Designed miniproteins, single chains, continued (2). Designs and how they scored, part 26

Each design is a single chain, and the fold is of that chain. pLDDT is the mean over its residues in the fold that is shown.

## One batch from the design tools (miniprotein)

Design m4873
Fold by ESMFold2-Fast:
Structure m4873 (fold): chain A 94 residues (1-94)
Amino acid sequence: SMGEELLKLIEEGYKQNLLPLVEKILAKAKDDEEAKKKGEELKEEIEKLYKELLEKIRELLKEGKPMSEIEKAVDEFMEKIKKLILEMEELASK
């Protein structure tokens, strides 16, 4: 039950916070076709990382791994997302 609640919270965070942030950043690049194309590629990488995170958490839960390993997977995901968001913001600013 805790694992299902965690997966739901991660999905809600992705849909309600991360995706809207990505769309706002991409909207700033609307007048630059190269920046827009690169922004869409970065968005695809974010979506890929999100799917990989969900599968990783499901596997950790299936194997009965401790919450600390799940937290580590989330932390590693957040660090990668932070880097991609910074790259998107840099493209949108120039």
Scores: mean pLDDT 81

Design m4874
Fold by ESMFold2-Fast:
Structure m4874 (fold): chain A 89 residues (1-89)
Amino acid sequence: EIIKLSEEETTELILSEATPDEYGLKTVASGLLSMKDRTPDRIKELEERIRDLEKELDRLRRENSPESVIKRVQEEIKELRKKLEFLKK
C-alpha cells in the first residue's frame, strides 16, 4: 500500500518518455514475467478464454445469431489475442 504511489509515479514517468500504450503493455508483461507462477498461468488462461470464445463464435455463426453479436465476440477475441501476443514477448 505505501509503495503503490511511488510505483504508479515511476511507471508514469517512464511510460511518458516511451510510447504510452505499447510501453504500458510491455511493462506489465515484464513485471509478470518475473513472476513465473503468474505469467505462464495467465497466458494459458488467456489462450483458454480465446479458445472458448472461438468456440462460442463458431456456435453463434452456426445458430444464425445476429451479426452484431458475432462482431462483438470477434472484437473480444481480437483484443485478447493482442494481449496474449504482448504478454508472450
Scores: mean pLDDT 64

Design m4875
Fold by ESMFold2-Fast:
Structure m4875 (fold): chain A 76 residues (1-76)
Amino acid sequence: MKKYLIVPGDNDEELKEVIKEDPDADFYILNVGGFSGRVIKSGLLNSGAEVIGVSDTDKALELLKEAGVKNITIYG
């Protein structure tokens, strides 16, 4: 099953594209930094998660909810 890791960045258009292409995917929002954030990110990347950088993770969460995405996990 496809996995997407949402982190701070600048590629908000990619999030819109992946929601359209694979709305049943697992989406992970990483709001925690430091050692814990690095451990979570490494684990998700090792499991095959694709990274998407967004300018505002709260707005990204709203977009996922509005699109009807059910598989959303938030860290932090």
Scores: mean pLDDT 81

Design m4876
Fold by ESMFold2-Fast:
Structure m4876 (fold): chain A 58 residues (1-58)
Amino acid sequence: MKTFYATQVDDRLAPADRQRVLDIMERINKAIKEKEKEKELTTQEIGDLAHQVVEEYR
């Protein structure tokens, strides 16, 4: 169990805000998994993909 580095998403968020952040993270994870089916992703590529998903939510 990892207690540190993984709790920022749920730290004192209202239920609605928490759900929104969890939805964004789920979309990021799904996008990464789909891309990894085609090729191994670098840290840079993962970061770019995460940024794209977050921008869609703004």
Scores: mean pLDDT 64

Design m4877
Fold by ESMFold2-Fast:
Structure m4877 (fold): chain A 113 residues (1-113)
Amino acid sequence: AATKRTKIFTKEVPYDPNASLEELKEQLRRAIKEGLEELIKWAKENNERIVRLDIVVHSPLPKEEAEEVAREVVEETKKKYPGEIKEVRIRTYQDPESKTITVTLVATLEELP
């Protein structure tokens, strides 16, 4: 099959000034879970091995908390799709002006036999 450009999925968690830290963490968890599931499905349908998901959180969320949520969801997703995910790399970036957090996940899928 021809190699295609790496697909980048983007999901946003909208600004919510009334959300607690725990509510923001739950919104991020859902966005990552849904994004990873869509991305894995797309990768299989398009015979792609490497795909990227960017989650943009518009509410102030501590970088450490965002990283913890991302790690938890990645481990849960690996358990749900055994033998399908080789690795997921997680990076977080906080914009110094807006305080927006971007969580980037780069998933590498196992080769089909």
Scores: mean pLDDT 79

Design m4878
Fold by ESMFold2-Fast:
Structure m4878 (fold): chain A 61 residues (1-61)
Amino acid sequence: SMAEFEALVEEARRLIAEIERIDPVIGRVARHELDKLVEERDVEAIRRFIENMRRYLAELR
């Protein structure tokens, strides 16, 4: 659904913002990757992206 898609995109953007506070270069690359996934409207790819971003943030702590 569109509501699920929008919620996933918002969550991904929140995670990217946290990464950007720690590493602005990696955060910018992640933002660019998310933009491509949003254009493709690939819900499954965005879910995998969120999972990868969460794991990355856990390692940066």
Scores: mean pLDDT 85

Design m4879
Fold by ESMFold2-Fast:
Structure m4879 (fold): chain A 68 residues (1-68)
Amino acid sequence: YETLLEDLDDQIKSFEEQIKNAEKEKERAMKLGDEQQVKEANSKIQEYEDQIKRLKEAKETLRQRAAA
């Protein structure tokens, strides 16, 4: 149980780090007026957010089963 939760948490943190990097890319693109790069950065952020949601759902399922 603990090992599974830690693995999921590590994966979530990895994607959160990737989101921060994509946000920095977006900020740079906004300063350059590159709307296409801004949209691409937003797409990457959405993909990572979707992965995080999936992992958080799995984590909550495990947590609820342990609490019940």
Scores: mean pLDDT 81

Design m4880
Fold by ESMFold2-Fast:
Formats: sequence, structure tokens, C-alpha cells
Structure m4880 (fold): chain A 79 residues (1-79)
Amino acid sequence: MKEIAKLIKEMADFGRKLAEERGIDPEVGAYAGEMLAMGMSKEDVVEYLMREAGLSREEAERFVDELLKKREELREKLE
């Protein structure tokens, strides 16, 4: 439980920062990070970003790929 809470926080923080760098609403990016931390699929998060941030599928997939890379790095540290 403590490990998942930390993963959610770190993924939200990273998603917010990534969104700011790409001119997207930071809270949309934060929530996308939280969705992936909670185990939602890449497709669900891509569709969320297309709907809420107005991203193309290609842009949303690139955003999610960066979040998935960060999730992998964080999971290795929380081992």
C-alpha cells in the first residue's frame, strides 16, 4: 500500500511536469500519470489525453510512452 501511494504521487508529479513542458494542462498530465500508476491500459490513457487535452493519437501515444518509461524506472526503485 505505501509503495503504490508513492508510485501514484511520483507519476502524478512527472505527468504534471511533462504536460507543462509540452503546453498541456498540468492537471491533465498529472491524472494521466496517476491512471498508469493505478494499472490502467495505455489505450485508456491515450483516449483520455485525446479527449481532455485535444491531443492527436500520435501525440497522446508519445506522451503515454514517456509516462510508461518513468513508471518502469520508478517500479525498479520500489522493488
Scores: mean pLDDT 84

Design m4881
Fold by ESMFold2-Fast:
Structure m4881 (fold): chain A 61 residues (1-61)
Amino acid sequence: SVEEMIKKIEEKLKDPNADLLEVDTDIGVLYIYAAVNKDEELMEKVEELEKKLKEVEESRK
């Protein structure tokens, strides 16, 4: 489900050993789903997750 995908992404973003390329791919899947279904609420969530991913990537430099 979409909710389970979001939960897994959020859990991976909190894990300092998570593969961020896999997280980016998972967020990309949610983006496609939101775009195809014109789900504005899910698109907002995708933008939030993308912002969090960028913050985590920057913190690991």
Scores: mean pLDDT 81

Design m4882
Fold by ESMFold2-Fast:
Structure m4882 (fold): chain A 82 residues (1-82)
Amino acid sequence: SKENLEKAKKFLEELLKEGKITEEQKKFIEEQIEKLSKEKKWVIEGVSIVKSPSNVEGIKITFRTPENKIITSEVPLVGPVP
């Protein structure tokens, strides 16, 4: 889980370097991972992108619950950030 969190952070850093996300979007995604880990005891499994041919439209975050279920949370990058 620690290794998956580090890989997720590196992935977000690469998206930032490529100009596909903003610093604020990266911070928001990292805060969502931290919040769900603290409140729900969910463990991060991975991060992937939802994209069109021209841009990154969202970030998909995959977690493992304490019951060993896989759950996915999506953060949209087009439209209002919650």
Scores: mean pLDDT 73

Design m4883
Fold by ESMFold2-Fast:
Structure m4883 (fold): chain A 140 residues (1-140)
Amino acid sequence: SEKKKQRIAARTKIAKAINGVNVDEVLNADPLVEASEQKLSVPSRIAVVLAELELGNKGRALTLLYGVRLWKVSESLADDILKYYGVDSSLVSNLSARDKVAFVLLVRLLELDIKESANKVKTEGEKYLKELEKKANTVK
């Protein structure tokens, strides 16, 4: 189906951009199954979430985002994700690796301009990230 082709294309594009992602894990991941029940690596889980957000599947992305706070995120993974979206990591250098990834996920979930949002993190720091989290709590 066309939807299946779009999903494969989105997942493949993101998986190739992030070091440490297993492309086969990402392509075979079911976005409707709770992430804790899938033996997906942390990079592969994040790649699937980002792919579903790029396809506009916010509900599926939110299901996969459940437990994001429990994921062991590396600085390398965070930097690869920022680079994929064309964000200079220096603009968000005050955030932890986990918060850099959370920032990208929140911006994509809220359909905001990521470069403009990164500049707001540079000027407002963690306060802006907390504002994004509050807005995301209203998204279904």
Scores: mean pLDDT 76

Design m4884
Fold by ESMFold2-Fast:
Structure m4884 (fold): chain A 74 residues (1-74)
Amino acid sequence: SMMEELEKKIRETLEEALQDYFLNGKVSEELKEKLKELEPDMVKIMQERAEKAGLDSGIAKLILAVTRVSVKNL
């Protein structure tokens, strides 16, 4: 599915950023920018997963807020 492919792309980008951080102690500006561009799609995926898992809207909003803060502070 389109969402499954998008989730894979987000995961691969996050893994690349984490690997960069662990090896070099920093994440490149290019990867930070790419993660910022992916933030809206990450938010959508988190919301869809929360809804399918039967989590209430409050928990879904919390997960989205954590995701946004994490991306912004990388």
Scores: mean pLDDT 73

Design m4885
Fold by ESMFold2-Fast:
Structure m4885 (fold): chain A 90 residues (1-90)
Amino acid sequence: SATDAALEQRGEALGQVTAEEVKTADLSEETFREILALLREIGEAIAARDYRRAAALAERLAELLEAEGLHRSAAAARALAEALRAAAGE
């Protein structure tokens, strides 16, 4: 479906951009673990088709990434959150 394709594409883009930006960022170990935990929880929520929860987690991730200066990753997380809200009927 168009929704599943959009979620897959935006999820892959988020993963790729985040991997690229963290390579050049001097993140604390704590912050890096929090980013990984949020990415895992987003994936679990999508797998459970809990799109409302996944959208909220993606927005939280975007805020964290923005605060850390990972602006491209934050934009990708917001794009994923938008697709997740659409999937949730919002």
Scores: mean pLDDT 87

Design m4886
Fold by ESMFold2-Fast:
Structure m4886 (fold): chain A 72 residues (1-72)
Amino acid sequence: MESEDLEERLLEVAKLAENGELHKVPVPRLTGTMIEAMVLIQEGKTDIAQRMIDAVKKGLEQLKKKDPSYKL
């Protein structure tokens, strides 16, 4: 398991979410990233994973408000 690679992918998605560009992330990739965040939590990297989960969750709420038809 490549923890550094997982962290990099989570940061990429988090940055897109923070920029209001979460809609550019395909749903399967976003779902996979959330699963990877759970893996990081299991590895004890809870601070990074939790921050990324919070950023993506907030981005999803903003995207859903902007486009009510968006589904995960």
Scores: mean pLDDT 69

Design m4887
Fold by ESMFold2-Fast:
Structure m4887 (fold): chain A 98 residues (1-98)
Amino acid sequence: AAAMKAAVDAVIDRTLEEVKKILEKDPENSEKGIKAAEEIAQRLRDAVAANKSLAGTVEAIEQARKEFEKLFSDNKEAIQAVKEGADEAVAELARLAR
């Protein structure tokens, strides 16, 4: 549980920082976009902290990714960064599952 949470939190942190840099390229929309991305990241952290199962954690990651894709449908670079982060988090969880 603690190891899975730590691994997912680390990937969320890296992905969020990458997304923030991408969103900052559009200064007029960056503040609202960054806030929305941070809110999705926080909901995912809360969901991961509440989940005790691998399947529930993977579902939370996939739900957060889908929510992000809906809100940022016009930002292909940000969507790609979130997809890569989600894939990394799922792969790391599979590696930690025993």
Scores: mean pLDDT 81

Design m4888
Fold by ESMFold2-Fast:
Parts: structure tokens; C-alpha cells; sequence
Structure m4888 (fold): chain A 88 residues (1-88)
């Protein structure tokens, strides 16, 4: 993979994670999530729900916000790593 492709993928991951964190914070303040925020959360959720289900962890409405927040933070970190790799 070329360095530019790594940077682009990293930027996309950071964007997804950032939007998910913003949506969770808005929900925590009692704000209604916009369709765009819900879509970003769904993208993050679907990506890791398969992994979590394989490990025997079920995502519920009770733990949804916590799991998505953790997930968004991990995606942002992975995106940063890809950008750093793309710089070399």
C-alpha cells in the first residue's frame, strides 16, 4: 500500500471515530441524535459488533454508549498510526 493510501485511510478512521464521540457526547447532554450522528455510530458499531459477538460479548442498549465510546477511541488511535506509517 502506498503512503498516500495509508494517510487517507487513517484520516477516514479518525473522522469516523470523532463523529461517533460527538454523537455520544450530544446524547449524554440529553440532545436528540441527528441522522448523520446515528449513521456514524452505526458504522462504528457494526465494525466491532462482529468481533465482540465472536468473543461472546453482546451489545445492548444498556452498554451501547460505553462500548461505542471505547470503540471510537480505538479507531482514532488506529487512524493516527496509519497516518504515521504513511509519513514514512
Amino acid sequence: MESEELKKKGEELIEIGKEALEAIDAAGRGEELTPEMQERLQEVFETFSGILKKEGVELTNTNFAEKIRELAEKIIEEGKKLIEEGEK
Scores: mean pLDDT 69

Design m4889
Fold by ESMFold2-Fast:
Structure m4889 (fold): chain A 96 residues (1-96)
Amino acid sequence: DEKEIQKLKEEAKKKFPEIVEELANMSEEEIEEARAASTPETKEYVDYLIEFAKTKDLKKLAKALELYLEMHRSTLNENGKVMAEVVEEQIEELKK
């Protein structure tokens, strides 16, 4: 239903600034955990997240999110695809 999709998009948009703030304020311990948990497939994504946490450069976050979407897009269910659309819109805002 269009109403359910719209509600999901609105909630995702409301939560996105909080997620950005959490990622910007990652502790050194959280950064080391992210680095240790990275695989060859996720390494570039994790590196951009760590750069964003250290530099607060929103363009680095945009790159990390683009890589995340590329890795996961083909495996997303319908709700995940709606969330991916919101993330794509937010990526474009981060690039401005």
Scores: mean pLDDT 77

Design m4890
Fold by ESMFold2-Fast:
Structure m4890 (fold): chain A 102 residues (1-102)
Amino acid sequence: MADEVGAWAREAAARYLTPEQADAIGARVKELVEKLENATSPEESYEAAMDVLGILAGLYLTPEEASRLQAEWDANRERFLKMTPEEIVAEARKRIDELRAR
């Protein structure tokens, strides 16, 4: 997942940013997905998932759509913190796939 999502984020960023900036974004997203997959607590998983989705929302959505997505996740933070790390990874993967499918 981390290599796939990182490469996808890099390709999306390259449409709007310099190659150097796109490479940096791809590497950052890969790092965050690795943290998400290796998270041992719901809080750690949630923070990593929010960071990944925030970057991807900025690349694929309008500012208004990205703001709504962020508000949705913030409103549901307490609910997500009651989930297992594996459940948070599954939910994050679903949201990533929805952004990619367009």
Scores: mean pLDDT 80

Design m4891
Fold by ESMFold2-Fast:
Structure m4891 (fold): chain A 66 residues (1-66)
Amino acid sequence: SEAGRRGAEAARRAAARGDSAGAGTAMWQVFKAGGPPEYGREGARAAAEAGVERGALLSDQAAKAA
């Protein structure tokens, strides 16, 4: 959970800056650390959820932009 949460948070921060490479690197570091399978599964799920939430927020902002 903790590792997955940190990976998702780092990915969100990098995405906010427009740094896709940084987001990928953060997630890769968590994977490389070789945590237990539970951490890998939770990390992937958290990252997916963060991506969906960011996408929804950006879509809402674009729709409301005038």
Scores: mean pLDDT 57

Design m4892
Fold by ESMFold2-Fast:
Structure m4892 (fold): chain A 93 residues (1-93)
Amino acid sequence: KAELRERIERLRERIRRLEKEIEELEKKVTPESEDEVLAARAHVATAELLLRVAELYLEQGDYDKAREYLEKAEEALREAEEHIRKAKEIIEK
């Protein structure tokens, strides 16, 4: 339980960091980078939803489901980070 709560808090911090990074990219967005910025935002939103589902399973004592949804949230954040990277490459050209 404590380990899963720490994992949730780490993912919440990662989401906050990526949200700030996306906000900075949105200020510099070009037509060529728009799809990548939108994709990054969508994946962060998906991660937030998955993290909320993981929290609900943790509260119910379903640790296996909580871990499953945390893994899905981590995957969504990896996708968001990749789209952020691509957007930066386009903007910084």
Scores: mean pLDDT 86

Design m4893
Fold by ESMFold2-Fast:
Parts: C-alpha cells; sequence; structure tokens
Structure m4893 (fold): chain A 77 residues (1-77)
C-alpha cells in the first residue's frame, strides 16, 4: 500500500476521502509525499514534491507494486 510520509498512514484510504476527486494525490502531493514501503528507498526523494509525470517515473523504477496501485488510484474516475 501507499503510505503518506507526513502521517505515516496508508494514503490510499485517506487520500480518497480527502481528495474527493477523480485524480491522483496531485492536490495533496506537496503536503503528503507518498512513501510506498520504506524510507530506505525514498531517502533521496523525502521532502521533495513532484508532479504526476515525475511521480510515475519514480515509482516505476523503485516500486513496481506501487506503480500498479498508483494506476488503480489514477483510474478511479
Amino acid sequence: VLYDEVSKKPILGDYIKTDASDKVYHVADAAKTPNPYSYDTLTEYKGKVFDNEEHAKYFKGKNPGVLALEEAVRRVT
């Protein structure tokens, strides 16, 4: 699952209720950088905001499972 770096909780559940829109966590991206499984992998990107393009690029290289989850979130229309 995706974890919110700020609250350290599953972002998918909180994000859907917080955003209430058919979009990725774009609005919360600056405040809630998702941490998919550990800080070891996200150390270089902690405290860094990113757009959907950079976000997809990052997760594709580091977390194939998270990429699949992110695809599901993005397609929740």
Scores: mean pLDDT 40

Design m4894
Fold by ESMFold2-Fast:
Structure m4894 (fold): chain A 90 residues (1-90)
Amino acid sequence: SVKEELQKILEEFKEKLSKAKSTEERYEVTMEALNEVKEILLKTKTEKGKELAEQIEELIEDLKKHRDDEEKVDELINIFIDAIEKIIES
C-alpha cells in the first residue's frame, strides 16, 4: 500500500539523517527522500496524490533556496516528517 511504502521511506530517511554529519549531507538525504515520496504519490494516479505531490514539490523548491542555511534545512526536514506522518495517519 502507499502508506506502507511511505512508512518505509520515512524509516530509511530517519536512519540516514541520524548518520548525516553536515548540513550538506542532511540536505542531500532529505532531497532524495522528498523525490521518492513525490514519485510514490504520483504513482497513485489520484487527485489527492497529485495535490500532495505538489505540496512535496513546494518543499523541494524551498529546500533548494535554503541549501546553505542549517536552521532552515532542519526546519524544512521537520515539516517534511510531519507531512508524511499525517499522510500515513490519514
Scores: mean pLDDT 87

Design m4895
Fold by ESMFold2-Fast:
Structure m4895 (fold): chain A 108 residues (1-108)
Amino acid sequence: MEEKIEKVKEIIKALEAGDLKKATKLLNELFEKYKNDKKVQILYMAGEMVIASQLKDVAKAMGAGTGMLSLSDDPLIHDLTKAALGFDTDKALEYFKKIAEKLLGVKL
């Protein structure tokens, strides 16, 4: 649990800094280590949505959004998907943080 929280904090810092290369690396490391954890699967896809909003990559956003919605009906996932498809990176990051806090049971 602690290691997942620390990795997610690093991902948030990278996303806030606009360091998409570092954010992608950290997301991939988290997903590969915990690939069977549904919470990590959602967090990985949520992080990909924030990256997609910065890159204006509709295909990446649609893929990540579809994956998350197959795992959870949480309204925050719909809010994140809408923000990312609208290329509102600040809102996408805000919803990513809220999703991460809810899934990890911690305040970030």
Scores: mean pLDDT 85

Design m4896
Fold by ESMFold2-Fast:
Structure m4896 (fold): chain A 65 residues (1-65)
Amino acid sequence: SMEMRELVAAVAVTLGRKLGKAELRRVGDRYEVVFYAETEEQKKKLEEIKEFLERQGIRATIHLL
């Protein structure tokens, strides 16, 4: 459901903010998560969260700053 996807995305944003920066975005009727990494180590950890989100049907993107 949309409610469950929103909750999963919100939890992922909270966890991502401990590793780097994270934003929840709405794109039409979908949610997307955008992560920003300052280091390769942060990016690697965020990639694990991204893979989890994509398995749940939530689009995620990581930018290395």
Scores: mean pLDDT 81

Design m4897
Fold by ESMFold2-Fast:
Structure m4897 (fold): chain A 80 residues (1-80)
Amino acid sequence: SAADQIAAIVARLEALRASTALSPEVAARMDRLIARLRQSRDPDIVEEAYDQTAYLLRHASDAQLAAGLDTLITDMEARE
């Protein structure tokens, strides 16, 4: 089901958050994103958000990561 696919992607993101050293500001945004993803009804949107978050965690500065997470949350709210 879509809910099962979303739960699996969210579990991957939670594992990524748990294994990454984050500032409190970024950690709070990650927690907000995870909570929003759990409310999604579209697994493709959730997978897209996961891919973007994983990219930012690998390549972005803390400021870019915080801004990117805020954008992802806003985009998800606009699309659903």
Scores: mean pLDDT 85

Design m4898
Fold by ESMFold2-Fast:
Structure m4898 (fold): chain A 105 residues (1-105)
Amino acid sequence: DPVEELLKEVLEILESLSEQSQRVFLSTLLFLFLERLGNNNDPRLLEAVQALTTGMKEGYVTEEQLRDFLEVAVELVGVATVREMIRKAEERAKEVEKKLKELQK
């Protein structure tokens, strides 16, 4: 199941990041997803956005919320595009974490 493979990748990334960097990862992933879709008014988009937004607000995203988001994302943009968005979000999260550590000097 490609969604379960993507879910495992996302969970491994989140486990490797601090809480602040996890929020950057999730917000970047959401931004890239919305940018890829443009001004698409698909109701599944709103549900996916709500799931990730709820997780970010709580400082913890559940496996179920991530799976629901990834299922919708794969349906709307395809597995290859979702994997590319995950990669870009990871790069951004790591960049921001590095810069934030420099500012805390």
Scores: mean pLDDT 77

Design m4899
Fold by ESMFold2-Fast:
Structure m4899 (fold): chain A 78 residues (1-78)
Amino acid sequence: SFDEVLERVAKLLQEASARIDAAWAAGATPEQLRALVDEFSAELEKLIAEVKDPETQEFIRRVLELARRQFDARLAAR
């Protein structure tokens, strides 16, 4: 269902945020941080591939785009 997809996306983003924050605190390089973002982007792309509804696919792509923009803004503020 749409709600189950939203819950999976939310959990994945929460896990991604926690791992990125932990790596950042441990002194990870920008390249290492981008590699983590790419890893979680690949997991979201897997979710998109599992989803048959075009509206839900577009929603997940938009969430991924927003998450990438937020990460880039955080990195630029260092």
Scores: mean pLDDT 80

Design m4900
Fold by ESMFold2-Fast:
Structure m4900 (fold): chain A 79 residues (1-79)
Amino acid sequence: MLSTLEQAQQIVDKIAEVAKQLPKDVVDELMKKAQEETKKLLEEAKEQGKTSEEDLAEISLKVGEELLKRGQEELEKQK
């Protein structure tokens, strides 16, 4: 079984590989959107009282998965 840390590390590695293949301006836009999404989800979590380490880890994983998906879609569009 992959630990949550191992899953997070796999996502980071995949994001890095995708970023290597994209123009820097595209990477900057993707990172900016990921940061904006993280802030929005953190504010929503605070409003709902969901501020545990588990809740924060879920937000981080969700943002990472979305960032990876968006990066892969940008790679396909650049072909």
Scores: mean pLDDT 75

Design m4901
Fold by ESMFold2-Fast:
Order: sequence, then C-alpha cells, then structure tokens
Structure m4901 (fold): chain A 82 residues (1-82)
Amino acid sequence: AEVVTVTVKVTKISDNEASVEILSGPSSVTVSIVSSSVENILGVEVLVVEVEVTGDLTTRTVTVYIAKNEKEKEVSVNVVVK
C-alpha cells in the first residue's frame, strides 16, 4: 500500500451547485460531491462543497470553499492505494 497525492478540481456550476473532477491521481481513485450548501461567512456568500475522494484503502472527505466571485478551486488529498 502506498500514499498517493490526488489533485481534484471543484468547479462552480451555479450559486448552489458544483462539479468535481480528478486532475491527477491513480485511475483506481474516484471522486464525488457529498454535499453542497451556500453559507454566509463574515458577510461573504460562499459555496461550501464537501468532496469525497476514495482510494483502494481510504476514503477522505475535504471541504472546499468557493466564494461568489470565484469559479473553481483545486485541492490535493492524500489517499492510500494498493
């Protein structure tokens, strides 16, 4: 088993929706959106997206914050593969 870094891109589709894709990582890794919600943080409207990244032996959930004036965010997540 090896620890591998997966790079994921989250793209804002609408004020309350996002899509997710893997930019780099092993072909055995999958990614999905678990939840998305619009929140007001310190007077700023932010889309909060929970992304689940699944390797062979681990599942990691990462929270991504996309501001109203942003279109996308990239995050790196470590997963364990065989």
Scores: mean pLDDT 80

Design m4902
Fold by ESMFold2-Fast:
Structure m4902 (fold): chain A 81 residues (1-81)
Amino acid sequence: SPLEEVEKLLKELSSKTDPNNPEFQAALDAARRVLADPRRSAVEQVEAVALFIGSALRKQGLEEEAEKFLRRATELIDELR
């Protein structure tokens, strides 16, 4: 499912980024809370995750990883619509 693909992407990013970065860990925690929130639609969950993770990656100077994540999130949103 698109939501399972998002969780897979979050795990891959965790292996490529500094696991001790508190801003990135806060973004991952926020993303996972959104994915677990049954009051949000799947589209709203993916959009919120893309914003949290994309912002956190850009703050670390990981512009290419941010662009790649946002592009994949957009594809998954289109699949859900």
Scores: mean pLDDT 77

Design m4903
Fold by ESMFold2-Fast:
Structure m4903 (fold): chain A 106 residues (1-106)
Amino acid sequence: MKPLTDEQAKLAVQIENNTEILSTKDVDPNTLDKVSSRENLRKLGRQYQSFGDNDKTSQILTRLGKIYFELGDYDSAVYYYQRSLDLNPDNEVARKNLDEVRARLA
């Protein structure tokens, strides 16, 4: 599959940094920035997955799960964390976050 360009790699870093900012309590979970971040992360996740980069795809899926968790959409958060672990079982951040979401659903 087609490798990521340097521009796409830089955009991924920018989106990752933006996702961390958007996960703060001071940011409205329904803002356009959060919607844009989720869509861009899904697009980049598909590209990394197409390339076969399971580690980066796992990281992007973990960030998507975190956004859904912050929005209170626990079902979507579980879905993205589980997919992250399916691609990289060693992703401890996704595992810990998945356990937290499951505890809240119980």
Scores: mean pLDDT 65

Design m4904
Fold by ESMFold2-Fast:
Structure m4904 (fold): chain A 95 residues (1-95)
Amino acid sequence: DPYREKANEYLKKAMEYIKKYRETGSEEAKEKALEYTKKAAEYLVKAFSDDPDEIKEAFKEGLLEITKGRLEGKVEEGVEKAIELLQKASEKVNK
């Protein structure tokens, strides 16, 4: 799946820039980590063509919250926010 391959490439880049930001505090590294996370999420939702738009949007927002949590050293908070976004979206499409 070419969309999954592109998503994996961007996720690897996002992780590299998270590490660089954590080591150096570089604002450019932080911005690139968020940019590559957004690109990865966009390619991942293209692979999930049959999912509702609310789920796709929540997934993209959730990945960004996870990256933000990792950048700040608040991994659990980022994951909790991602779960809340996905649960809220699921409630909207399953009601």
Scores: mean pLDDT 81

Design m4905
Fold by ESMFold2-Fast:
Structure m4905 (fold): chain A 82 residues (1-82)
Amino acid sequence: MEEAGKRAYELGKEAAKRAIEEKGSLSGKQVQEIADESAEKVIEQTEKETGRPLSEADREIVRREALQGAVDAVVAAKKAAA
């Protein structure tokens, strides 16, 4: 689970960074959508790799980590632009 959470954080961060590079800025809704897509991808890959469904608690951790990664990318971009 520690590895899945780290992957979700990094994937959310990179996805948000790319979207900012393409669009210039992201709304809160777009940040949430990127985080949700990143979390779903990590959950799906982890479930396929382990052959077991993740618990709701573990899914919540992955979603939280993906959102934190996306938010950190937005904050870093705003700080660089200031």
Scores: mean pLDDT 82

Design m4906
Fold by ESMFold2-Fast:
Structure m4906 (fold): chain A 60 residues (1-60)
Amino acid sequence: GPLPLSPEELEKLRQETEDEIARFNARRKERGVFSSWEEARAFYLEFETELAGRPAPPLP
């Protein structure tokens, strides 16, 4: 029954998660090595915002 999550839905979520991981890794490769933790965190937040389909938050 599809009430909590069906096997089909779980498989789709797994595939979507793998795609998101691959996309994140590709973005990270393009950005290159980070000079600081704050730079890495900013990159992570930017990627998370894009995955959520929301506009990027304003820079501090």
Scores: mean pLDDT 65

